# Ledger of designs, part 18: designed miniproteins, single chains, continued (2)

Each design is a single chain, and the fold is of that chain. pLDDT is the mean over its residues in the fold that is shown.

## One batch from the design tools (miniprotein)

Design m4589
Fold by ESMFold2-Fast:
Structure m4589 (fold): chain A 92 residues (1-92)
Amino acid sequence: GMETLEKMSRAELLMLEEYAKFWLSQHEPTPQAQQLIAAVQEQLEKKKDEKLSELEKQIVELHKQALEAYAAGDEAKVQELAEKIEELKKKL
């Protein structure tokens, strides 16, 4: 829900924004999906002064690459990137 967005970190919000944009590229736009992206972007603007760690930056970038690999049907690369993301999350 909307209340959950206020509790998310900047890195989590960036990943959610990329996922939401990806979802809208694959599905018919709904008012709810558009409102979600707008809400995520509003929370990102409020958290723009929140510094991303190097680990968080790496996780966000790998997440974006995983979405691109998923769109391309590269299941092996999706699995590899998912494993790298989980390993980096253990260091947070």
Scores: mean pLDDT 79

Design m4590
Fold by ESMFold2-Fast:
Structure m4590 (fold): chain A 118 residues (1-118)
Amino acid sequence: DELKKYVEETPDEELVEEVTKLAESPDDADRIKAAEIIGYLNEETLKKLRESILILAEDPNPLVRLTLAEALGTLRLEDMSFLTPALVILSKDPDPRVREAAIEAAKRMRDKEVYEAV
C-alpha cells in the first residue's frame, strides 16, 4: 500500500515533521492523512508525536477522530501506555462510532488500562 511504502521510505525526522504539519492543517483531508500515517509509525516516532495525537483526538471532524481511533487499534507496540490519554478522550467521544473504535483499540492493548480510565 502507498502509505506503508511512504512510511518505510521516509526518515523518522521527516515523518515527525510531516505528521505534525498535517495534524495542524486547516484541511480535513490533511488531518485524516495524519491519522492514517500514525497507524504505520514505530514507537519512538509516535512518542515524538504525542501532542499531534492529542490534537487529532480532539479534532472537530468525527472522521478525523474515527480514523485516529482505527489507526491506534492497528498498532502493535511493546509500550502503549503513552497512548492512554488519547484513547480515554476517544472512548468518551460524542460519536458512538469513535467510542466503539477506541474501545476496540483498548481491547488490543489491555482492557483494564483504558477501562479504569473511563
Scores: mean pLDDT 83

Design m4591
Fold by ESMFold2-Fast:
Structure m4591 (fold): chain A 60 residues (1-60)
Amino acid sequence: SPEENRRRLADMLVERGLITEEQAEEIINTEGNVGKYLVEKGLLSPAEFIELLEEVAKEQ
């Protein structure tokens, strides 16, 4: 489900030290595109977002 996918993504980000557990909870509760949310809130740079997409692809 989209909610499960958001939770897994959030957990991966915390495990890699890219975000805090508090930011992970915000991601789980976010509607729409998680990556765009992270960049817009300044939690990730565009370059870090690209790295995130690569990490998600590796884990699949």
Scores: mean pLDDT 68

Design m4592
Fold by ESMFold2-Fast:
Structure m4592 (fold): chain A 74 residues (1-74)
Amino acid sequence: GAIATLTPLGNGLYRIAYKGEVGEQITVPADQLQGDRVLLLDANGNKVAEVPIVNGTISFPALQESGVLFARVA
């Protein structure tokens, strides 16, 4: 099954580290995030996706077996 961690970096920025099968739905607890949407960024700060916070979680499909994204409340 997919695993994911959310690590606060400060100033509303979080690191998401995940591992799973390509295309597997990654679900991350977002209880620390305020708001209704989260901006997902790559390591250069470029927008990859924007996902809703639903029932205290965010979800996205794994684009690779393991990866790192950054999250900021939109």
Scores: mean pLDDT 77

Design m4593
Fold by ESMFold2-Fast:
Structure m4593 (fold): chain A 72 residues (1-72)
Amino acid sequence: SSAEEEARRLAEEEERARELAKMMYELSKDPEMRAAIEQFLAGLSDEQKARLGEVYEKAMKEIEEEEKKAEE
């Protein structure tokens, strides 16, 4: 039962992280916005950075694969 609760929580958090990753990905295409992203990340705790990095890697792979499918 606890495994089901944790699975739902992870699914919700993953969806939230995907939304954040999409926004950061779009902003990272602009060199000027990249500096703003670095300032934002500097405001996060080391634990938040480590956790975000793991989810971000997964989300980035999904976004890149989706873009490759959209490209001819």
Scores: mean pLDDT 70

Design m4594
Fold by ESMFold2-Fast:
Structure m4594 (fold): chain A 76 residues (1-76)
Amino acid sequence: GRAEALALLEEARRLAEADPRASPELLQHIDGAIAAVRAGDAGAFLRHLVAAAELAKDNPEVLRLLGEALDAVSRR
């Protein structure tokens, strides 16, 4: 659900912030996905999540958390 998705996205942000290889754009898209989940904007969530996943391709833990957040948002 929403609370689970937010927790997963916030953990992904924490790991990305700790990764010296992470771009500012990755953090911006994770922040955008968090804001979209809070607003209930599914379109914005998917756009930010896809962009974040492309930027996180070399960080498997962040990529996994982004995928789990997508799954969590899809479940009621």
Scores: mean pLDDT 85

Design m4595
Fold by ESMFold2-Fast:
Structure m4595 (fold): chain A 81 residues (1-81)
Amino acid sequence: SAEEEALRAKIERMRATYEEFKAKYNVVDPEAEARFEELVARAEEALRAGDLETARQYLDEAERVFLEVYARAMAAEAAKA
């Protein structure tokens, strides 16, 4: 369905964004990365099962984890000035 395609595209985009972010800012946060990967994997499992609501919930949580890492990294960059 269009919604499944949109959620799969969101997963691909989120993973690519996190990888680019890690490379650009030399971010090392193994706990947050493991949590992000777990949530994305659970979203992919839910999509395969046809549970779009559960997939969306896991992706929303994964996005929150990424934004927390992003905020900490940006604060660290600001402190280097």
Scores: mean pLDDT 84

Design m4596
Fold by ESMFold2-Fast:
Structure m4596 (fold): chain A 76 residues (1-76)
Amino acid sequence: AIALVFEPLGERVAADTPVTKADIEKDGKTTTFDVSSVYEAEVKAINAKAKVGDIVTLHHPDGSTSTYRVVDILGI
C-alpha cells in the first residue's frame, strides 16, 4: 500500500470540505474522476500511479477548486 503526501499550491481546504471531482495530472495527461471525498481522490491518484511532482485538482460543490502537488510517497 502507498500513501501520498499532498502540498497545497493555493489555499488549504478545511477538514470535511466536500469534493465532487478530482483531476489527476500524470505524464502530461489529465484524468477526471467523480469523487465524494478527499480520501476517494487519493485512492484514484494511487490507482492512476501518481508520482512525486504530479498535480491533483479537487473540485468543490461551491465551484471552487483546490490544487495539490504530490511531494512524497509513503510505503505502507
Scores: mean pLDDT 69

Design m4597
Fold by ESMFold2-Fast:
Structure m4597 (fold): chain A 92 residues (1-92)
Amino acid sequence: MKEEELEKKKKEFQEKVKEAAEYLKKYEETKDEKYLEKALEKAEEAAKLALESEELPLSFEEARAAVLGQAKLANGASPEEVAALFEELVAK
């Protein structure tokens, strides 16, 4: 991949992870399911960008779980919560 294209995709990936983290934070504050749905949507978009770039030897489910794990850690989630989310998403 061209360096410029890779840099652009990396920035888009980081932006989607940040958006997912912000929606997860809103969900923790409000307990409103709509924010959880938006967080999952942004995590899926980030996972697709990562897989499309061929940098990660992960399935779509594993990539999405990894993105959500990173977003949860950014919001101060416990390692146990991140592990549980990863296991649930990979098992499905």
Scores: mean pLDDT 66

Design m4598
Fold by ESMFold2-Fast:
Structure m4598 (fold): chain A 78 residues (1-78)
Amino acid sequence: DAEWEALSEEEKRKKVREKLKEEIEEALKKILEGDKELEKELLENREAIEEAYRTDPNPDTKEQAGLVLELIEEVEKA
């Protein structure tokens, strides 16, 4: 991945967190609207979301990750 290889280690970490934040925010919104494809993608990314919830220093990301994890559990219970 040429673009990834060009980044510094700090930029790599920042980019990963930024992707997770954007995916969590958009997926949460769309799943609440009934997007089944995003629901499937969240299930596939559950471990990454848990990692963001545990390790991300941004409180907004932690709150969003927590909500997404709770949403995943609600979907699984349904």
Scores: mean pLDDT 69

Design m4599
Fold by ESMFold2-Fast:
Structure m4599 (fold): chain A 100 residues (1-100)
Amino acid sequence: MTREELVKALVETLSSIDGLTEEQARLLVDAAERIENAKTNEEKLEIERELLEEFKERSPRLALYFEGEIIMVEAELEGEEKYEEAREKLKELYEKRKAL
């Protein structure tokens, strides 16, 4: 299976999710490849922040997902002492998602 065939299959699958456009699905597939190729958690964090800004206005549910990923990566970079703070922030995001 070629990368192009995989990307096409993923775009078609993601665009079937309610509220996602083909353009948004393509951005998610591209971002997933960028994250996989990232060598450090700092590089992953930068990509996740770019995704948050891109989806912030277009898809509030996806924006909350990327906000959660940012919290997790930041906690991993700062160490275990930050995990409790990260847990509380994730609880707040869960309540925001539940209200949508």
Scores: mean pLDDT 70

Design m4600
Fold by ESMFold2-Fast:
Structure m4600 (fold): chain A 93 residues (1-93)
Amino acid sequence: SKVDEAVEEILKIFEDMLEGKITPEEALKRVREIYEKVRDELTEEQKSLFDLVIDYLEQLVKAEPLMTEEERKKALEDVYNFVKKIAEEIKKL
């Protein structure tokens, strides 16, 4: 489905962010663009889960400039693990 494709594209964005290929700010921009494209295909529950991912990433973007390299690496790993769990929940709906 379009939703499953969007979820897979979002997971790839987070993988690229974790690998240092893109910044958290660029990842946020790309995730928002995907959300806007699929918004009309989403249930209210799926929209709430996308909003959680966007909120987490917005918080990361604000906090990232104040982080050490160690804190940044941990934060990127934590957000990726969170997003993988949210992706599984979206696919079940």
Scores: mean pLDDT 85

Design m4601
Fold by ESMFold2-Fast:
Structure m4601 (fold): chain A 83 residues (1-83)
Amino acid sequence: SMMEELKKQAEEAARRALEALRRMGAAGTPEDVLEMLRRRVEELKEEALKAADEGDVKKAQEYVKQLEDLARQLEAAARLLES
């Protein structure tokens, strides 16, 4: 279903974001910054899953987009730090 697909997209985006944060930590990013970003990833994931469970397609899509955008930004930051 569309809701199950949105949940999988949220979980995958969160996984990517957390992996990027792990790489940023290995490259020397301070732990307090990493903790703040990990909390934001978890918040967006929880909101996306909640919206999907409630059948709110538009809200779920908005949170998935925010989480995917964050994952891309963190992956870009990790690449720059690893250069």
Scores: mean pLDDT 90

Design m4602
Fold by ESMFold2-Fast:
Structure m4602 (fold): chain A 83 residues (1-83)
Amino acid sequence: SEELEKRREEGFELLFEDLDVDGDGVITKEELREWLERVDPSRKLTDEELQAAMDVWDKDGDGVVTREELREVFFESADRMLS
């Protein structure tokens, strides 16, 4: 559905804007941690849990997640939820 695709794009753009505080088009582990602390301050995440998430999204292991890498993960998750 075109409506569902638009909803996913809108959700991704909002997520990426929140994560990419510097507007440089990449997300570091520290930016991810700060975002998670903003959206749910009651949730305590360890550095190990953040690193595990980074390892899934950052296939090259360079310590950053690009917009394109995050978009693929976001759309994969949305598709699995709708299946």
Scores: mean pLDDT 69

Design m4603
Fold by ESMFold2-Fast:
Structure m4603 (fold): chain A 62 residues (1-62)
Amino acid sequence: SLDEEVKEGIALIVVAIAKRDAELGRLTPEQLRETAEWLRQKFGDIAEPAVAELERLVEELE
């Protein structure tokens, strides 16, 4: 549905911004985990690819 496509698009944009800010040292691993949890709570299963990407980024930074 259009709503699902919009949520997927938002999740991808959030990941792109979070990745850039983490690379610039503007986000901590804790903040990335909080962002992943927020995405999962708001978008559910649609956000799982985005959550997985943020979890990989957290492991890379720790």
Scores: mean pLDDT 81

Design m4604
Fold by ESMFold2-Fast:
Structure m4604 (fold): chain A 100 residues (1-100)
Amino acid sequence: MISELERERRLRREVHEKVSKMIDDMRQDFLNNNTRDEFMERLKELYKSVYELMLKRGMPEEKAKEVAKQILEGEIHFILAVDKEEADKIVEEVLKELEK
């Protein structure tokens, strides 16, 4: 029988695989020719995709938002090799733009 923990781990794996592909695209764009606006649009799509996938799989809305935010924070830090302060600024910017 699949436990709740096992279901959650499988969901995280699916999200990670999808996010990793998006991150590869973002990294390639960043290295070749990216504007601030293009990069921000990619980050917003990343957040939306993770959030939507979590909701589609039955995760509560509040938890889905938290997971999407955490994944976004980690990936920005990793891709850009920026410090935590700069990564946090980019995350805050994405979240503000998602508010409309």
Scores: mean pLDDT 70

Design m4605
Fold by ESMFold2-Fast:
Structure m4605 (fold): chain A 77 residues (1-77)
Amino acid sequence: MLEYLALALRDAAENSEEISLEKAREIVRQVVEELRKAGHEETARAVEELFEALEAAGASPREILLAVADFLAEAAA
């Protein structure tokens, strides 16, 4: 599951020429919900905290999605 979510986020970040912050937030919210449904509560919390930290730092929507994808891929290993 984590690997699938990581690939989906990476695909969204790389194949969408324009991603708004609102759309990135929607995508990450869906990922967090799927993680919670699967019992990955700590990973879900970490993803939410990572999103908020990157948004506060002024990261682009694409950079946020790629960072979350990389985090999930590493958590799956």
Scores: mean pLDDT 80

Design m4606
Fold by ESMFold2-Fast:
Structure m4606 (fold): chain A 93 residues (1-93)
Amino acid sequence: GGAEVLADLRAAGFAPESLALLEELVRLVEEVRGLPPEEARERIREAVRRLAEEAAKVPEARFLHAALTGQLLLEEGTSPEEVEATFQKILAE
């Protein structure tokens, strides 16, 4: 589950700032449980977008910023090639 993944990432030496953003995402996913599927998807999308913007401000969270942005693009139907290009661009910054 999300708690075990976060524990593994912490043990692997992930930056505390990146872990805090991931913990917020896990809590938000749990909070939307029980909403109608369309409302849950929209709330999660908004939360992922906000977390991607927050991660963009933290250099140590660059990988998380890239991953969250890629997830949003995939959800919007962006091609895998365009997602990969955006991912690489963020990592190069």
Scores: mean pLDDT 69

Design m4607
Fold by ESMFold2-Fast:
Structure m4607 (fold): chain A 81 residues (1-81)
Amino acid sequence: DPAKQKQIEELRKQNEEKSAPAIQKDIDSITEEDIERAIEILEKQGMFEEAERLREALKRGVREAAEALLDIVVEIVKKNK
């Protein structure tokens, strides 16, 4: 549907324009416990590659892990339409 494609492009543009301060606030609110819980959820869903990616990022820091988690969430949303 052309209407759905326009909505996705508009959502991407809004996310890009507002991404820096909004993502920064979300990253600042994410704790190590949140990352560990996300890893458990990913493993339960059979997403072992995404869980490993998140563990690797956590070794570099909580902020890096939070950024990796947001990337994984975006990838999951894209796969579900």
Scores: mean pLDDT 69

Design m4608
Fold by ESMFold2-Fast:
Structure m4608 (fold): chain A 82 residues (1-82)
Amino acid sequence: KVIETFEYEAKVKVENGVVTIELPDELAERVKGRPAKATVETKDGTIIEGDVLIREDGKAVLEFPHGELKDGDIVKVTVELF
């Protein structure tokens, strides 16, 4: 059962072959220690699942498979917390 759902628009960043979207600070604190599912919807309606990762500096990022997202794309992000 999904406990919380968050939606926001974000710009995709591709660095060193890694596709990421940074989570807002408010949401980063809420994903720590919880199962979470992240998806993005592209402008053409494609849905892509990603992983929620906590960095050593305490920031949270969403990491996505290479191939369907480009640097600078604006996407709709949905994060579900369980």
Scores: mean pLDDT 75

Design m4609
Fold by ESMFold2-Fast:
Structure m4609 (fold): chain A 68 residues (1-68)
Amino acid sequence: SKELIEEFTEEIRKLILEMKKKGESKDDIEKKIQEKVTKFIKENPELSDDEIQELVAKVMEELNEILS
C-alpha cells in the first residue's frame, strides 16, 4: 500500500542519515540500503510491480539528496 511505501521510505531516510553521521562510506551506505530494500520487498509479497518501482525510485531520491 502507499502507506507501507511511505513508512519504509522514511525508515530508509533515517537509516541513511544515521550511517552518514557515523562516518560510513557512500559505497557502504548504498550497499546496506540495497540489502534493506531487497529484504523489505521479499517480506512484502503483496507489493505490486508498480509499487516496487515507486519504492526503488523514492529510495534512490533519498540516497541522492543525502549523499550529494
Scores: mean pLDDT 84

Design m4610
Fold by ESMFold2-Fast:
Structure m4610 (fold): chain A 86 residues (1-86)
Amino acid sequence: MSDAEVVAAAERHLAELVAYLRETAPTLSREELEEILAREEAELAALRAAAPSELSDVTSPAAAARILALAEAAAEEMIAILREAL
């Protein structure tokens, strides 16, 4: 798999996760929303602390940086969706 294919796969997967959460969040209980929100906030903090080099074993540093940026943006959007649903 090329770096471009790895990035494209990550973009598709993250977009699907965000879309799924947007559709399901209004159906979740307050306790489920609070649990998912706490996990997403922890993941965002971890992503912000991560170096692109941590993904270098599977892709180039440039592709790793792009994937981390996409993951951070997706986490921020998921957190916003969860907060709106609460």
Scores: mean pLDDT 78

Design m4611
Fold by ESMFold2-Fast:
Order: sequence, then structure tokens, then C-alpha cells
Structure m4611 (fold): chain A 92 residues (1-92)
Amino acid sequence: MSIEEKLELIKEALEQIVETAKKDPLHAWFLAQVLVQEIVRYLKTLSPEEREKLLKGINEIIDEYIQKETDPEIKAMLERFKKELEERVKKL
């Protein structure tokens, strides 16, 4: 699977998480945690160069959603998602 294909899947998952957060913030956070786990598992299969490319793309997607979000609770959830992903990546 290409990096570009994986980024599209992550973007779709993040869109679903944001939509879910509007009605069920707890379930949305659960889905966010699952997405972090899936990203970390995939990163372990990649070379250091591929990891850098994927992480750059993921951070760009997250930052775009944070910038567009007007709900402070959803924005805070996206910020926590980004921080948790960064913490997990440091342990690779």
C-alpha cells in the first residue's frame, strides 16, 4: 500500500471521528485512540524515510482540521490526538 493511499484512509477516518464528536465525544475519542494504534502499527512496517513522509502528511491533515474547527471541545480533542500520536512515535 502506498503512502498516498494510507494518507487518504487516515483522512477519511479523521473525518468520521470529527463527525462522531459532534454527537458522541466519548465514542469519537475512542475512535481517535484506535486510529493512533493503527498509525503506529503501520509506521513500524515502514523505513525511516517513509515514516517521515507519512507523519508529515498526517500532521498536515490534523493541522488543517484544527484550523477549520470552530467547536473548542472538538479542537481540543484533535490537539490531544496530535500530541498522543507524537508521544507514541517517540517510542518507536
Scores: mean pLDDT 86

Design m4612
Fold by ESMFold2-Fast:
Structure m4612 (fold): chain A 75 residues (1-75)
Amino acid sequence: SRRDELLQRIVELRQKALDALEAGNVDEAKKYLEEIRKTLEEFRALVDPSDPADRRILERFEATVEWLEAEIEKA
């Protein structure tokens, strides 16, 4: 489903952002972070906010975005 495709894309983009940070490619990491944000907004538009499972997924990915922002700021 589109929902599952978006979740898989966020996981892949998170790994790419981490790999870019480890390589010292801060600009590349910023690019992947922006793609994660856009994909997360697409996911948000497809989910029921009353569903506890979907809310948990959103919370986890929002935490990932905040963590990546902090790591990029340190780099």
Scores: mean pLDDT 84

Design m4613
Fold by ESMFold2-Fast:
Structure m4613 (fold): chain A 90 residues (1-90)
Amino acid sequence: MSPELQELVKRIEEILEQIRELTKEMLKAENMEEVEKLEKQFKQLVAEGERLLQQLEKLDPELAQKLRLEFDIEVGLFYMALSVTKKILS
């Protein structure tokens, strides 16, 4: 409802979208060097997302819990894609 809360939610939504894109790119990765680059980018997005979710929890704990669930799902999907891609490249 506040402008600060709306901006924080938008930033978290942007990170979720970026993680979804990295998951798609992971499934298209052709070599292990590309896999390592995508995993590095993913870890940076996860760290930023966790930081923003902690800030959101101080302002709106219920909304933070809902976005945390979506965040955990997207993180899990990336790790599934990573596992599949590593098997294909091995």
Scores: mean pLDDT 89

Design m4614
Fold by ESMFold2-Fast:
Structure m4614 (fold): chain A 77 residues (1-77)
Amino acid sequence: MSEEERYAYMEEYLRPRVPDSVLQDPRFREALRRLARVTEGASREELEALALEAMNLAVQEKLPLWEAADRVAERLE
């Protein structure tokens, strides 16, 4: 999968799970772009697990989803 394909796959996975306002947040789009960049070679199942990890982190730590996704990306760098 290309970086664009990984971004699109994670966005599509998140679309029914998060509000459109979150998906349209430029900070969220940048964090998801970073996550797509650091996940070269990841399977669809691994991308879903990472998206779910970001959602769970946002709930558990009371963070906006963009910050949770950015933290997941930082861990993988």
Scores: mean pLDDT 87

Design m4615
Fold by ESMFold2-Fast:
Structure m4615 (fold): chain A 64 residues (1-64)
Amino acid sequence: QVDLLRALANSYFGRAEGLDIMAENFLAEGDRELAEKYRALADEYRQLGQQLRRQAEELERRLS
C-alpha cells in the first residue's frame, strides 16, 4: 500500500533525526567515535526512507 510505504519512510526519517541528535550530544561530550557511528546510522535510515518514498511514488503512479 502507498500509505504504508509513506508511513514507513516517515518513520525512518524520524529515526534518522533522533540519531543525529544523539550524535550531536556524543560530540558535545567528546565521544567522536560514537558521534560518527550514530551519524552513519542516521544516513542509512535516511537512505532507506528515501528509497521507500520513491517506491510509494512509483506504486501510486502505476495505480493512477
Scores: mean pLDDT 85

Design m4616
Fold by ESMFold2-Fast:
Structure m4616 (fold): chain A 59 residues (1-59)
Amino acid sequence: MVEVKTIDVDDLEAAVAALEAEGFQRIGEPVEKDGYVHAYLAKATATSTTFVRLRQRAA
């Protein structure tokens, strides 16, 4: 099973750290697009893969 989630956050690094504590890993570098900084993370288990897109408003 593949799950994809998008989460808007106020603190991108804190949100990434929280997800990494849950077993997620960063995919590539953060991308600035459409006035937001996007970070991508993934977590794979024996039965599923979860992808998370985090968005923080760019300064």
Scores: mean pLDDT 79

Design m4617
Fold by ESMFold2-Fast:
Structure m4617 (fold): chain A 87 residues (1-87)
Amino acid sequence: DELAERLAEEVREIAERFEANPEDPEVQYEATRALARAWVRLQLESGVRTREQVLETLRRNREAAEKAGREEVARALREVIAELEAE
């Protein structure tokens, strides 16, 4: 699956950037946002989950991030949720 391979490469590139500077809030935000977007695209394209199921998962993860005090992760997830809801 060319799409899955391409998404895996994008995820790897983002992970490498995160590993290089994991304490940077901007990197945490950008990495989470990019990974969440790639995950959403993979789920919807593969047909494994419906749009509503994907949104439910993102909302649960956003809630967990907020409770854990991971502000940059929560912010990134809120943006991805808003983008998907606008579609």
Scores: mean pLDDT 77

Design m4618
Fold by ESMFold2-Fast:
Structure m4618 (fold): chain A 78 residues (1-78)
Amino acid sequence: KEEYIKELESIKKEMEKLLDEAKARNVPQDIIDLLEYNLKRVKELLEKAPDMSEEEQKKALGIAKARLNYAKRLLEKA
């Protein structure tokens, strides 16, 4: 339980770093908007995580990892 929440926090922090990097690199605003949207969705999962079952937390972690990978790919192409 605690471990999954900490991994979600780590993913959130990594996505925040990617957003900061994108802004520093002056990437197009549509890419910034997509990064902000995906970060918001991960933050929503993290807020709900304490009330989730272990199975739900594992699913949330999978979704967060997919959103992080998508964010990394967006920056690679920008």
Scores: mean pLDDT 84

Design m4619
Fold by ESMFold2-Fast:
Structure m4619 (fold): chain A 70 residues (1-70)
Amino acid sequence: MSLSYREILEGLLEYMEREGKESLDEEELFAVLLEMGLSETAARVAVHDLLKELGPVISREKLREALERL
């Protein structure tokens, strides 16, 4: 499946709200992206891009801010 950057951000936020998680580290972020249907290669690229833009830990606040800027 091909997911847009917006769809990735929305899916991560939905996952975090569903699971009651306030933040995701690099390892958790990669696992969630795989569960969302991304290939390993696409998930690794998305992890690197997200960590570069949002820092080493991805919070729901940072995801909402990124979505508001799209």
Scores: mean pLDDT 81

Design m4620
Fold by ESMFold2-Fast:
Structure m4620 (fold): chain A 97 residues (1-97)
Amino acid sequence: MKFKITIKVVLPEMSREEAEKVAKQLIEEIKRLAENEGLKVLSIRLVGIAISADKAVIVIEVELEGEKEQVENFAKRVEKYALDLGAEEVEVKIEEL
């Protein structure tokens, strides 16, 4: 089955340059975590980075092919990774295509 995953990571205050580095690390780790779950990565896209006075928000979209259980395990690992990076909040939305 195909899935669209939207990952929203809310981080503490940082520069745009720091947020861009975090986004690159997130994309690389997202790909690695998906491959480790046996998921086929169809696309990964940085939707955007929003910087405010008190936080940085990174939004990434991933299209995956695999089984629902693999996607759910992947989502939990992504959330844990982002929290370990210092994220204050992580939202992972899973949509079946």
Scores: mean pLDDT 88

Design m4621
Fold by ESMFold2-Fast:
Structure m4621 (fold): chain A 66 residues (1-66)
Amino acid sequence: SAIAELLQPYVDSGRIPPESFEQLVQFLETVPKELADEVARLVGRALDMDDQSTEQLRQAILSLHE
């Protein structure tokens, strides 16, 4: 999963607990296309992601819908 690959560094840095990782990835894979931008921004802020990583997350969510 592109989302899992993008979020792996945040597991490695301890920002995402390993036990929560699968649930977070599954949640992000179910995000509606219309909410992709808002959810990517909220997750990016929560994990202290840079702008490039946040944009990659947004694109990964959108790619799941087409």
Scores: mean pLDDT 83

Design m4622
Fold by ESMFold2-Fast:
Structure m4622 (fold): chain A 73 residues (1-73)
Amino acid sequence: MEALKELIRERLRGLARFAAENPELREALVAQIVADIRAIEDPELAELLAREAIEALREAGLDEAAAALEAAV
């Protein structure tokens, strides 16, 4: 379980960095992250991953994308 969570966190950080470098794809990437989080049946895991994704986007300087993700989850 923990190893899977860490892998997902690493993936989210990679997607956030890619979104920062590709602003034209930012909306699509945020929508994909939202869809991935919403597909999680465990509400505690979903909340944890949403928080990690928001933090990754914020670290990448994507404050608007982070706010949009927070509103969508």
Scores: mean pLDDT 77

Design m4623
Fold by ESMFold2-Fast:
Structure m4623 (fold): chain A 77 residues (1-77)
Amino acid sequence: SEEDEKKYEELLRELEQLLKEYIAVAKTEEQFARLQELVGQIQSINKELQDGADIKEAIERLEIIKRQLEELLKEAK
């Protein structure tokens, strides 16, 4: 639906901002490896959605990644 598409785009913008903030504070090889893992997961979700995956499941997966990024940012500060 248009509402789900809008929410998905909104989550992607929020994730982009959180990733930029995490890149600014990350200092260790482990932190950069975790960042790479999360970016890879986001790219995988985007590809699956383009290939016809359920947008509601994609939104739920992005919300989980958002929570993980928020926790990582809190721990890095």
Scores: mean pLDDT 86

